# Designed miniproteins, single chains, continued (3): the designs that were tried, part 4

Each design is a single chain, and the fold is of that chain. pLDDT is the mean over its residues in the fold that is shown.

## One batch from the design tools (miniprotein)

Design m8104
Fold by ESMFold2-Fast:
Structure m8104 (fold): chain A 110 residues (1-110)
Amino acid sequence: SAKEELLRLAEEILALLDAAENAKTAKEMKDNLVRISELAGEMFEIAIKNGDKELARLAIHIGAQATALLMLTYVMEKNKSSIEEIQKALKPGIDKIRELVLELQELIRK
């Protein structure tokens, strides 16, 4: 079902957020954020086709947040920030994406 596929994608995003928090390089951080953005896009397409406007709204918000963190990672890497500094700066944004994913899971289970 569309709901089962959305839950699977949500779980994959949560695993990628954990991988991002444990990234050893700026490249590894960026690769995880790119993948989160791609999965959020897939999630948006499924939600729209299923007529779930609220799930679609959460999916696009997840993707937008991941893209913003990707841009911040790029800027910090250019400024020669350490991975530890990047991790610290991105933590509020990662926590926000996690919150949005958990909200999405709650709406599906309702």
Scores: mean pLDDT 91

Design m8105
Fold by ESMFold2-Fast:
Structure m8105 (fold): chain A 65 residues (1-65)
Amino acid sequence: DKEKKIQNVIDEINGLYEMGVDPYLLAKYLVDRLKSLGITDKEELRKYLEKTKLDEKQIEYALSY
């Protein structure tokens, strides 16, 4: 199930965020993982990034690289 794989990555990112991992690296990592799952549309990527603890600056940075 693609949605379960996406949710597992979001949960992983939120856990790493709580551990103090660089949020800009986490934002890039999440975008790369979502793209590997076939999600390439910017609005769909933004929707999933917004489910994380990442702030708007971190989200916009990841979507622009």
Scores: mean pLDDT 84

Design m8106
Fold by ESMFold2-Fast:
Structure m8106 (fold): chain A 85 residues (1-85)
Amino acid sequence: MLSGEELLERMREEVEKNREELEKRRDLIDELVAIGKQVLEELGLAPEDLRDPETLDRFGVALLNAYGRDIENVLLWEVVLRLMG
């Protein structure tokens, strides 16, 4: 299992590789960030808690359930990075 720091670095690397594609989906990302903020509040989590891999996994499941549709890993990671920074 990746450490929280290793997981964050991997997320940043994959997001950067897909930057142009993510820019085209900016409106969807903004919507997912808004949903993500609500999910964090409902779970009683601070954005920094997403540095823990088990907390990140739990958050991801909750975000998918709240959104009601599949979310690609790179979209999930961009949302997480925006919530933290």
Scores: mean pLDDT 81

Design m8107
Fold by ESMFold2-Fast:
Structure m8107 (fold): chain A 69 residues (1-69)
Amino acid sequence: SSMEKEAEELKERIKKSDPFEASQMLVDFRLAADERGPEATKLADEMLAEISKERQAEKEEKERQQALK
């Protein structure tokens, strides 16, 4: 399975987790990537950055929708 798929699954879990648990999940994902080699580690760093941005954008959009109601 691709690392991109694992990142998508991680993103879904993070949405339902508190910040502390999300941090642990990110560490685990990074460690798993590190075992695959330096290229996988770099890809994981990029995926983790995108997950963080996506999570922030979704939270902000949800707050806007709530304000309109």
Scores: mean pLDDT 73

Design m8108
Fold by ESMFold2-Fast:
Structure m8108 (fold): chain A 93 residues (1-93)
Amino acid sequence: SREELERERREREERARTYRELAESAEREAERSEDPEVRELLRRIADLARTIAAYLEGKLTPEEQQRYDELGLDGIERELYRADAELHERKNG
């Protein structure tokens, strides 16, 4: 139905916004970090989060499309979770 399509669109837009906010937050933290490993992990998190947001918005760049074609959404999310775990270990180790 039209109502179901509108709900799915809103849910997708909300998820995309969350990932864009994550990317912006990670980029800001990377610029302020003096640890080069922390900066690299944060930039990776930002890039992966932007790719997920772009996928959800139907606005993948050619580079993001190539990553999606290689890894799929699940693969990109897995890499994001891995980078986040490595960041947590670096900050707390």
Scores: mean pLDDT 86

Design m8109
Fold by ESMFold2-Fast:
Structure m8109 (fold): chain A 74 residues (1-74)
Amino acid sequence: SKEEAIEELLKLLKEKAGLSEEELERIRNFLSTLPDEKLLRMVESVKKYFEENPEDEEGIRIVAGIIVQEARKH
């Protein structure tokens, strides 16, 4: 479901990128505004990147930073 996909992404961002609860809440609110198709595609792409690049700490930080910046616009 959309809700499950959002929570799974937030868990990854917390565990892998070290985002704060405040940042995670803003991201949850942002993601909930996206169309289902766009949200699921985004979550799948981010999960795949983190799974395929677990040692790329810089890349993980960049991806998380892009999501944080988009959430701040909302």
Scores: mean pLDDT 82

Design m8110
Fold by ESMFold2-Fast:
Structure m8110 (fold): chain A 100 residues (1-100)
Amino acid sequence: KLEEIIKKLEEAIKYLHEAIRNLIQNGDVEKAIENLKKAIELLEEVYKETGDPLVRKAIEAVRKAIEALKAGDFQAAVRYLTEAIELLQGLINKYREKLK
């Protein structure tokens, strides 16, 4: 079950990176938002299973990124996504340590 949680966190990070790529390469806000919503769905499942407040903080950061994108604030969106990615990388490291 913990290995499945780590896989969901890794998949969420892939969607966050894809969203950043959509913004930087194509300015495709709609496609970026779609990828961020997929990341949120995975993170909500992880939060339901773990109750970890750092997962909730990552979800909040991604939601703020979506709001920033809708407002046309790409700099704020990228900052929030960077924050979310850093939080999720820390969580993956923490959960991997528990498997040892």
Scores: mean pLDDT 87

Design m8111
Fold by ESMFold2-Fast:
Structure m8111 (fold): chain A 110 residues (1-110)
Amino acid sequence: MEDVEKGLEYLKKGLEALSNGDYKTAAEYFRKAADYFEKAFEKTNDVDILKLMAEAYTLAAIAYMKAGDVEKANEYIDRILKIAEKFESLGYKDFADYLKTIAEELREKL
């Protein structure tokens, strides 16, 4: 699916920017990756795409936190919590609990 391919491309660019300490650019790329995975999920309802969305939200939250953008970091932490509820509703309780733990750890670092 083209949306998944674009999401993966932006995820890779975000990771490259993050490794270079360009946190603002990394956050923008992870946001774009999340947008593409959201479009793909709307069309497919595929749980593997939902996992990619969770990854993109987590990386966006980390990048915004490192960039000092507390408002955007909190926005993506809230998105992680909502996607965790979706995983729980689908029967993926252990993965949902893992995402909730990540969200709480990120919020403690703000």
Scores: mean pLDDT 89

Design m8112
Fold by ESMFold2-Fast:
Structure m8112 (fold): chain A 73 residues (1-73)
Amino acid sequence: LEALRARIREVGERVAELAKKVPEEEALRIEEEVLARYAPALLAALAAGDLVAAAETYLAALEETLRRLEEKV
């Protein structure tokens, strides 16, 4: 879990930096699309108390957000 948290922090910092370089509306659209895709799985993992699955799902969402933001820069 600690390795997952470290990776989430790393990817999250990159997402925050790239989001500053795209129009706010574009960044929000990407966030909404990614959230719609991953939220059901994330909520299910949290409801089950599966923190590893929740962290993995959140990391996957951040990695997709990062890829989509990189395409816009």
Scores: mean pLDDT 81

Design m8113
Fold by ESMFold2-Fast:
Structure m8113 (fold): chain A 91 residues (1-91)
Amino acid sequence: SPAEKMLELTKEMLEELKKEFEEIKDKLSEEEKKFVEKQLEEAEKLIKEAEKLLEDPKASEKEKMKAVIEAEAAVTMTRLLLYELKKILEK
């Protein structure tokens, strides 16, 4: 389904972000590390909620797609935050 494909891509994006965070975490302050970790945890929780909804035979395709979009939005926001942190570190 379209929702399943989008969720798979969203999971791949989250794994990429986790790897990028690992590469820069030693250059971040304690507060910046905790903030990024919290954002990654929240994105993972939304992914798990979307996975659960995709397995529910009573959930509509629209509800499934909405949950996946919400997870993708959280991953995208975390990506933007990490990009800005990396940009600051390079200046």
Scores: mean pLDDT 86

Design m8114
Fold by ESMFold2-Fast:
Structure m8114 (fold): chain A 66 residues (1-66)
Amino acid sequence: MELDEIAKKLSPEAAEHVRTLKAEFDERLAEAQKAGVTPEQLERLRKEYLEGIKFEAKRIEEFVKS
């Protein structure tokens, strides 16, 4: 939600990149779930992926804010 709003303030290319990363992480989480990963491990992966996406969004935002 917040990431999508941040992405909307960026260029269309930056917004697309952030959405692509989220889609890839969602796919990886689905694969882990199919492999029998526990709910606790899935929650850990979700947090790790979210932190990565936030980091990329912040990096792009810093260049746009200038």
Scores: mean pLDDT 71

Design m8115
Fold by ESMFold2-Fast:
Structure m8115 (fold): chain A 73 residues (1-73)
Amino acid sequence: PKIVKVEMEAEIEVDGRRIRVRLVVTATITPDEVVTELRIEADTPEDADAAARHGEEALREAIERGLELARKS
């Protein structure tokens, strides 16, 4: 199978505080399916949780970018 990795950094403002998160999308392409794995990394679990709550759009973009690159690879 083909494996494509996309790494993105995002800054999200929650309650006047700016947090940094790292989004890692890994897409594994097989003839039967494309499997995507998303990992959210932050300095603390609280920051990762805040990113999940307020970063829905960034998460969606990262997944879409991973799938696009996987399809073209």
Scores: mean pLDDT 71

Design m8116
Fold by ESMFold2-Fast:
Structure m8116 (fold): chain A 73 residues (1-73)
Amino acid sequence: MSARELAERGVELAEEGLETGDVEKIKEGIRLAMEALKVAETREEVLYAIGGLIRAIGLATEYGLKTGESITF
């Protein structure tokens, strides 16, 4: 699986996890996005992997805000 494919699948799983309330899918999405960054060999792949990781983390943050897991005080 290429860095791009890993990043795309990572974001897809994180989105599914947020929609279904499945935190394990969100965690797996982040893991795949991190793996994408690890296997990225070109500048373009690195930027794509970083974008996927940012998106997956954003989805995890949204889940935390909706479930009350994020501390704001």
Scores: mean pLDDT 77

Design m8117
Fold by ESMFold2-Fast:
Structure m8117 (fold): chain A 86 residues (1-86)
Amino acid sequence: MISEFLREVAYRFNLPIPSDEELADPEFVKEWAKENAEKIREYVKELFGLDLSGENLRSFLRALAKGNPGLTDEAIDAIVEGFEEA
């Protein structure tokens, strides 16, 4: 789920863990991804060896969605838009 990906990034970098209510808000998700874009990039680089662009992030999240039915296209769009605006 989208919540798990962002929570794993937050946990890795000792950030406040987003609540279920916060992660249900696309505007919160977009802003969180924008504020933490460098941490998202570092997380994926360290664990997956991938240098992220917005296009690579979308593909990565779509791959995660195959195992996580809660990761919707709307949720993926929110993360990607925030990341690209950083």
Scores: mean pLDDT 76

Design m8118
Fold by ESMFold2-Fast:
Structure m8118 (fold): chain A 87 residues (1-87)
Amino acid sequence: MPMPPIEFSLEELEELKKILEEALEKKWSADEVINRVREFLEKKGVPEEKIEKFVEGFRQLVELIGLENAIKLLISDLESEIKAKKE
């Protein structure tokens, strides 16, 4: 069966960015960040397989560069996607 890519609207990208900015400000643990992002993705209807891949990738990134830097990198990536959608 075809597995469509994760499709985020501009509003959803901005909502996800706000979650990550709050995580950075409040110094959430990796598990808290993962739980909040998982809740957001489930609400959007993202397939569980893709949510699991995101969680695994995030955990690996945290191990490589640390939690705070991992969150900052994701925020930067989301800002780039938001700008691309705005043109």
Scores: mean pLDDT 77

Design m8119
Fold by ESMFold2-Fast:
Structure m8119 (fold): chain A 89 residues (1-89)
Amino acid sequence: MDSKEALELSNKLAEEVAEKVKKKYGLSDAETGLVYKAALLGALSALMEGASLEEVYEDTRELLLEAGLSEEVAEEAAKLVVEAIEKHL
């Protein structure tokens, strides 16, 4: 995948994940932005750097927990990022 395709796909996946988590848990705009950022970094790591889905899950979860989101929200976001990436592999 070229860098432009990886970036475009990563943005699309991150927006989808952030929207789903926001709708399910009623997140604020600030919290939704944190989910989007973590999902974007995870997708880029997998699609451009070859990071494993296990690494993407753990890194996404850790970033969101450190940002002060609940474990339930962090785990759901990490799961949705991995599922979205796997669908495109």
Scores: mean pLDDT 85

Design m8120
Fold by ESMFold2-Fast:
Structure m8120 (fold): chain A 90 residues (1-90)
Amino acid sequence: MEEKLDKIVELARKIVDLIAEHLRKMGRPEEAERLRAAFDRMIETVRKTRDLHAARSLLDAVESAVRRILGDDFPEAVKLVEEARKILEE
């Protein structure tokens, strides 16, 4: 369980980094910083609680952000979300 949560956190951080970098390139650095801060709080909750429900909520929020901000133009982010989902469901 603990190793799975650590992998999910690592994948979530990578996805958030991709979203934040995209927002900065679009001229929205303040939005990137706010988004990163919000996800950092969710990641800290998962790390502290070690709770699968918190991990699911994190992945749901990350997936929603990928679809809303990146869309279909970032297959790498989509693959990372799918990998994290697979780890969570195993």
Scores: mean pLDDT 81

Design m8121
Fold by ESMFold2-Fast:
Structure m8121 (fold): chain A 72 residues (1-72)
Amino acid sequence: MAKELLKKALEEAKKGNDDKALELTRKALEQGASMEDINELALEISKAGKIELASEVQRMGLEAEAAREAAA
């Protein structure tokens, strides 16, 4: 489930494994994770003090949404 991948991404972000958190976020987006779920993940990462990582997660979500619209 895409939502489970996002939970794992948050766990990896809290461990300091930023690359792994981004990889799991990308996989969740490939599985159809909603922008709402991505926004929630970015907010939780931001609360953990990782503002730059939270911004990157948000950017990935917006790019995936734009790509889905372009493919339609």
Scores: mean pLDDT 82

Design m8122
Fold by ESMFold2-Fast:
Structure m8122 (fold): chain A 92 residues (1-92)
Amino acid sequence: DSVQRQQQIDDFGQGQVNSTRYSADSAIRNTRDNISDPDRMQQYRDQFINTSNQMSQDARDAGSTQHAQVIDQIRRDSDRTLTDMITQSQNS
Protein backbone atom coordinates (compact mmCIF):
# COMPACT_ATOMS: atom_id res chain seq x y z
CA ASP A 1 0.00 0.00 0.00
CA SER A 2 1.73 3.16 -1.28
CA VAL A 3 -0.30 5.45 1.04
CA GLN A 4 0.74 3.49 4.16
CA ARG A 5 4.35 3.41 2.90
CA GLN A 6 4.31 7.20 2.33
CA GLN A 7 2.94 7.77 5.86
CA GLN A 8 5.75 5.61 7.31
CA ILE A 9 8.35 7.56 5.28
CA ASP A 10 6.85 10.92 6.38
CA ASP A 11 6.76 9.84 10.05
CA PHE A 12 10.39 8.69 9.84
CA GLY A 13 11.45 11.94 8.13
CA GLN A 14 9.63 14.06 10.72
CA GLY A 15 11.41 12.07 13.46
CA GLN A 16 14.77 12.88 11.82
CA VAL A 17 13.83 16.59 11.61
CA ASN A 18 12.83 16.63 15.31
CA SER A 19 16.07 14.86 16.30
CA THR A 20 18.09 17.38 14.24
CA ARG A 21 16.37 20.33 15.98
CA TYR A 22 17.08 18.82 19.42
CA SER A 23 20.71 18.19 18.37
CA ALA A 24 21.03 21.81 17.10
CA ASP A 25 19.53 23.30 20.29
CA SER A 26 21.84 21.11 22.40
CA ALA A 27 24.93 22.09 20.37
CA ILE A 28 24.12 25.83 20.59
CA ARG A 29 23.43 25.61 24.36
CA ASN A 30 26.58 23.56 25.05
CA THR A 31 28.67 25.91 22.87
CA ARG A 32 27.28 28.98 24.70
CA ASP A 33 27.97 27.32 28.09
CA ASN A 34 31.58 26.76 26.96
CA ILE A 35 32.22 30.17 25.32
CA SER A 36 35.70 30.40 26.98
CA ASP A 37 36.77 27.00 25.51
CA PRO A 38 36.91 27.21 21.67
CA ASP A 39 38.21 23.62 21.39
CA ARG A 40 35.18 22.32 23.32
CA MET A 41 32.88 24.54 21.23
CA GLN A 42 34.42 23.06 18.05
CA GLN A 43 33.78 19.53 19.40
CA TYR A 44 30.06 20.35 19.88
CA ARG A 45 29.92 21.81 16.35
CA ASP A 46 31.68 18.78 14.81
CA GLN A 47 29.35 16.35 16.62
CA PHE A 48 26.28 18.28 15.45
CA ILE A 49 27.48 18.48 11.82
CA ASN A 50 28.26 14.75 11.71
CA THR A 51 24.94 13.79 13.36
CA SER A 52 22.84 16.10 11.14
CA ASN A 53 24.61 14.86 7.97
CA GLN A 54 23.75 11.29 8.97
CA MET A 55 20.12 12.23 9.76
CA SER A 56 19.77 13.99 6.39
CA GLN A 57 21.23 10.99 4.55
CA ASP A 58 18.98 8.55 6.47
CA ALA A 59 15.94 10.65 5.53
CA ARG A 60 16.98 10.66 1.84
CA ASP A 61 17.67 6.89 1.88
CA ALA A 62 14.15 6.37 3.29
CA GLY A 63 12.68 8.52 0.46
CA SER A 64 11.86 11.47 2.74
CA THR A 65 13.54 14.08 0.49
CA GLN A 66 11.45 17.04 1.77
CA HIS A 67 12.42 16.27 5.39
CA ALA A 68 16.07 15.83 4.34
CA GLN A 69 15.94 19.35 2.83
CA VAL A 70 14.56 20.72 6.14
CA ILE A 71 17.42 18.97 8.02
CA ASP A 72 19.96 20.48 5.58
CA GLN A 73 18.49 23.95 6.24
CA ILE A 74 18.62 23.45 10.04
CA ARG A 75 22.25 22.30 9.68
CA ARG A 76 23.22 25.37 7.58
CA ASP A 77 21.52 27.86 9.92
CA SER A 78 22.87 26.21 13.09
CA ASP A 79 26.39 25.81 11.63
CA ARG A 80 26.48 29.55 10.89
CA THR A 81 25.41 30.32 14.49
CA LEU A 82 27.98 27.88 15.95
CA THR A 83 30.78 29.15 13.67
CA ASP A 84 30.02 32.79 14.64
CA MET A 85 30.10 31.87 18.34
CA ILE A 86 33.43 30.02 17.96
CA THR A 87 34.95 32.94 16.00
CA GLN A 88 33.82 35.42 18.68
CA SER A 89 35.34 33.18 21.40
CA GLN A 90 38.67 32.96 19.51
CA ASN A 91 38.78 36.76 18.93
CA SER A 92 38.03 37.71 22.54
Scores: mean pLDDT 88

Design m8123
Fold by ESMFold2-Fast:
Structure m8123 (fold): chain A 75 residues (1-75)
Amino acid sequence: SELDEMEKKLVEALLKGDQKAAEELGKEIIDFVNPPEEVKQLFEKMMKRAIEISKENPLGAAQLAKAAVDLLKKV
C-alpha cells in the first residue's frame, strides 16, 4: 500500500540519520492519513522522539516510527 511504501522510506531515513527526510516523510504520512487530532498529536510526539534519537540509536528510532505508523493503521 502507499502507506507501507511511505513507512519504508521513513525507516530508511531514520536508519541513515537523515533527520530532515524523516521530518518531511512524517508530515507526508499525516497529510495522507488525515487522522483525528488526538492521534495526530501522539504520532507527531513519537516522530519527534524518533528523529531526536536517530543518530545515537537508529534501530530504536526505526522501531518507534513503526509503532507510530501502526497507531495510524488502527484508526
Scores: mean pLDDT 86

Design m8124
Fold by ESMFold2-Fast:
Structure m8124 (fold): chain A 58 residues (1-58)
Amino acid sequence: GLKSAYSGKELSGEALKSKLDGALFGSLLDFIEHLEKVHKIKFKSVDEVLEAVEWVEV
């Protein structure tokens, strides 16, 4: 859901998992949480999360 954009549940196993998730993190959730905690990167919507993971997947 929108409030769970940071969780990325709806995107798990899609874009990020095919590239970065499998290498550095066990899930899209871990990756998003890492960006929020360490890099202070905020996502305003699920679409923004999708856009962020697309550049990693390609």
Scores: mean pLDDT 49

Design m8125
Fold by ESMFold2-Fast:
Structure m8125 (fold): chain A 89 residues (1-89)
Amino acid sequence: SKIEQVEAALAGEPSLSDFLKQEVLLAVKNYLENKDKLRLDDPLVQKAEAQLEEALAAFLADPSVETARELMLAIGVLFLVDGVVKSTE
């Protein structure tokens, strides 16, 4: 599962603080729990999800503070874009 891959990446990276590890894990869990509620029929939401999948792949390949920040930001952007799309229909 994607959660298990993220947990393994976090456990194997001693350079990340416990706080940052918890924040990354919570953000990924929030995304996976709400994925089926996203407006994936909208092109802007699709683009944001593609960027998130790219950021997740980059994080799993090279877990670092930089890739963790990019992943968390991509998750935040996805929910923001989804919210804007829902608010304007």
Scores: mean pLDDT 86

Design m8126
Fold by ESMFold2-Fast:
Structure m8126 (fold): chain A 98 residues (1-98)
Amino acid sequence: KEEYAEKAREYGEEAARYARESGGEEAERSGRSAAETAEYGAELSDEEGAKVAALGAESGARMAREGAERGGKEGVLWAEIGAGVAAVAAGMAAAASK
């Protein structure tokens, strides 16, 4: 459970770093907020929910990384979407924990 919460935060922070590379400080702030939400959702969840939050954050980090590699307007968009995926996964995990 705690391991998955840590993974969710790590992937969310990775997404935030790629968001900064693509969209600057505003994108980083959005990504960091999503990372905190992902960790919090995982902490509120049971073990299965925490695992889902971690997987969502990992997918978000991958999308943000791809965005940073592409650069330009598309890079910023993908980095922001990646951060959003982490936040959504956290919300779903929290809801599932009853």
Scores: mean pLDDT 65

Design m8127
Fold by ESMFold2-Fast:
Structure m8127 (fold): chain A 60 residues (1-60)
Amino acid sequence: FSEAERKAVEQYLILTGRLDPNASEEEREAIVDAFLEEIKRLNDRATMEGIYLLVPQSQE
């Protein structure tokens, strides 16, 4: 997963209340990494497409 995808997932998790925006960077990275590992395990393209719909994609 690219850094842009990681950032999109982080924002999605914050918006859905699964990640506290006041959490430490280590906690945020751990939660994002765990979620990305779950997506890989499930091979769930629909979840990633839903994230991109809810979170505007950054072109950075």
Scores: mean pLDDT 70

Design m8128
Fold by ESMFold2-Fast:
Structure m8128 (fold): chain A 68 residues (1-68)
Amino acid sequence: AKVLFGAKGYTVDPSPEGRALARAQTVGGRAAKAELEKLEPTIDGNAKASEVGRAAFEAELARLRAAA
């Protein structure tokens, strides 16, 4: 899956926080990919898609943490 903070240094723990991070990462990556498909493949489009993905990642992570 395409993710914004996907790296080999990122390890998903079986803990609730680890699962929340993995879910937020997937949501952010999916949102960025969907935005890129709607926008023209330019530097401006890439910047907008990255911002949308980051916002979705942060919102999902905050929602999961606030709901816990």
Scores: mean pLDDT 62

Design m8129
Fold by ESMFold2-Fast:
Structure m8129 (fold): chain A 74 residues (1-74)
Amino acid sequence: ASSEDVARIIGHLLRLLGVALEKNNEEAIKKVQEAFRAINAGDYETAAQYVREAAKIVGEPETGDALAELLLKA
């Protein structure tokens, strides 16, 4: 896993944040923000959990699982 892989994951998280904002779902927005904070701290396990929770809230659990797997391999 490289900085390029992390940047790609961040791109997918920005899309997920966009969905949460469009739905005006404060809990999902908060979970995506916590995921970004965890990524910045190098805590990919915590980031993976927040991504799964946010994706589940917005109705895209499969996307959340895929992003979490990418984070855990980063």
Scores: mean pLDDT 81

Design m8130
Fold by ESMFold2-Fast:
Structure m8130 (fold): chain A 56 residues (1-56)
Amino acid sequence: SSVIDWPLEERLKLAVDAVESMKPRSREERDILVDYYAKELELSEEEKEELRKMVK
């Protein structure tokens, strides 16, 4: 099924895991990864900001 069919909590968890697995070295690199994975996992702008808080 499409990623959008997955629960938000699962998509958010996958996004966090993906960002952390890339081992960003700076806040700027982390922000780029947050934006990338938020798009890939079909997160809204508000959900992307939740992701950003979770990876800080």
Scores: mean pLDDT 81

Design m8131
Fold by ESMFold2-Fast:
Structure m8131 (fold): chain A 98 residues (1-98)
Amino acid sequence: MKALELAQEAALRAATMRVQQLLNEKLGRTVPALSREEALEAAKELGDEKALELFEAAENRDLERMIRLLAELDPEGRSPEEVRRELEELADAELLQE
């Protein structure tokens, strides 16, 4: 199903949002929305291991690692099981509607 694709998109979005938040804190202002390439470069400059791990997991299509990292960085504090379930439900909904 599309769960892997949705996990990749969610992981890249979470990594980008995390890097943007760190830059906002460091610069004391809101930076514009970052592209994935800009976010990856900024993560390398900041040495942010969590964002770098998310980019690596997405590139390697490591579903379990993406789910764990997404849960760790989830602003609502969801568990890995809850993140996995949400991704599976979204993937099933897309397939049934298309």
Scores: mean pLDDT 76

Design m8132
Fold by ESMFold2-Fast:
Structure m8132 (fold): chain A 98 residues (1-98)
Amino acid sequence: GLLTDLALQVETLGAFLIIAASLGDVKAAIKALEQLLELLETREMDDEAIARALEAVAEAAELLGLEEQAARFRELRERGASQEEVAEAIRETIEALR
């Protein structure tokens, strides 16, 4: 159903983001972050999907040397942050990479 499709989209984008970040491909990483942000702004996510998104963006931020952003994503995951807070943190990360 829609929930399964959304979980697969988050997983796929997260995997792509981590690969792009590990290769230092900033443009590809930004593109993946923008697509993940669109899902966060247009779709309702369960706590597991949000946690998976946070794990992926935290790892990618660390790989890209964005230590403050990585720490923020880990904090958001630990306290079960809202979808809106996660979206804002991703917007700030995109701006930091531009």
Scores: mean pLDDT 84

Design m8133
Fold by ESMFold2-Fast:
Structure m8133 (fold): chain A 94 residues (1-94)
Amino acid sequence: MEEKARQLIREAASLSTAAGIWASAGDLEGAAELLEEAARKLEEAKRLADTPEVHEAIRDLRELARQIKSLADPASPVYRRLEEIIERLDKLLA
């Protein structure tokens, strides 16, 4: 069960990285969709490994997905926040 949770967290990290690329290219809707998918993968991971770190990552990804949709200029702030979330997800896998 823990290995399945780790796999879901890896998938969430990959989706978050892709969201950063799409946001940098100006596809805010695509980026938001990928972040929401990453949050859904973490919700599945939470059912297998219920940790405060997973709860926090879900919250932050959903917050960022909502913010990305309403940004006038998504470039620098969105990319920085995505990097912070990806780093935190990578730490969960260490």
Scores: mean pLDDT 77

Design m8134
Fold by ESMFold2-Fast:
Structure m8134 (fold): chain A 96 residues (1-96)
Amino acid sequence: DEARKYLEKGYEYLKQGKYEEAMKELEKAARLINELGENSEEVRILKAEVLYALGKLYEAQGDLKEAIEYYKEAASLLPESHPIAQESKKKIKELE
């Protein structure tokens, strides 16, 4: 899965503090997800993972308002029982 490979590269760059490179890889992942067409559970999970990663990227840069918006979007795509929805809600609570 090419979109997942870009997501993984985004996380790798984020871990290294290379925020511009992380953004480029996450934007590539988002573009490929949009090309898949929306509404399958698998696509919604992958989209939520990318949105969560974008939230972490903005948080790491101190852009807390942008981070909260991405975490809210990630949580909105998945049931409350999903780990990404739970972690996103936890992040929103920590940053507000």
Scores: mean pLDDT 85

Design m8135
Fold by ESMFold2-Fast:
Structure m8135 (fold): chain A 87 residues (1-87)
Amino acid sequence: MAEEAFARIEAGDVEGAVEAARRLIEQAAKGDMEAARAFGRVLALLYFRHPEAFDGALELDELARKVLSPEMLGAAQEGAKEAVEEL
């Protein structure tokens, strides 16, 4: 799942990346900590590498804040931080 989202971002398939990110949120909501981290990484890459996807990235961020636990949100923030540090 995470590999699909990253591959879509690299290919410039923004819509596919957004859909893959939604699936990561669903897995994170079920307690998958690695899916939460991967989601954060994908979200950061969408914001910084694909500004044309800003509205989609914002919708994903809002969805995650609504459905994820504080622990899963913390994992997503760590993933996002790692992605930003690699930019």
Scores: mean pLDDT 80

Design m8136
Fold by ESMFold2-Fast:
Structure m8136 (fold): chain A 56 residues (1-56)
Amino acid sequence: MEFGAPTVTGDLPAEELLRLMRLGEEYGITEIRVEDGKITLSGGTEEQKARFLEAV
């Protein structure tokens, strides 16, 4: 669903982008950006972002 799922952008295979999208939705992340192997997150709390990064 467009309103429940975060926006995911990055130089990753579609399977990995889909996994990040699902994970982001679980932790309340609204945007996930992967650039130069670095993950940048928007939305959620600091705790939710930390849990997301641990789960990746």
Scores: mean pLDDT 76

Design m8137
Fold by ESMFold2-Fast:
Structure m8137 (fold): chain A 87 residues (1-87)
Amino acid sequence: DAAKRAALKAEIDARVEALIAALRAQPWWSKIPEEVRQQIEGALRAAADRAKRLVDEGRFDDARALMDALAAAVQAGLAALAAQMAA
């Protein structure tokens, strides 16, 4: 339904902004070249757009699964990238 779709899209947008905010809060974030930072943020926003398309198709569980997978991938990537930047 339209209301359920609007609510889930707002949830997806809130989730991706929270992930980007978490990246920007990292002490090593400012050490990454600006081009690379923009590429990472762009990839996260593109994934959120794909999740919102799944919502438009009525595929709510797939949209949530995509956002959960994205959050897990970001958390795994944060640990790996922080280790690389600390070296």
Scores: mean pLDDT 82

Design m8138
Fold by ESMFold2-Fast:
Structure m8138 (fold): chain A 92 residues (1-92)
Amino acid sequence: SGSERELEFLRRAVEEALRLQAEGMTKEEARRKLEELLKKALEEGINTDEVKLELLAYELATLPREELERLLEALEAGEEALEELERELLAR
């Protein structure tokens, strides 16, 4: 399904966000690097738009490590686990 490509893309983005945070990059530097990585996904035919990618980069750069790790676990578990986590986050 198309969602498998989207999940793989998100997994790599979250892994990159964790890596940048571990390297001690500022949130602004991490956001810029993530935006660059995510915009390349548009060239690969990921079904999204540039504004949503910029918002995703901002969120990933600003999320605490624990939330990024939870997101990575949900992405590894699959679509249903990701939807469950999204509902939890939106209910806050």
Scores: mean pLDDT 71

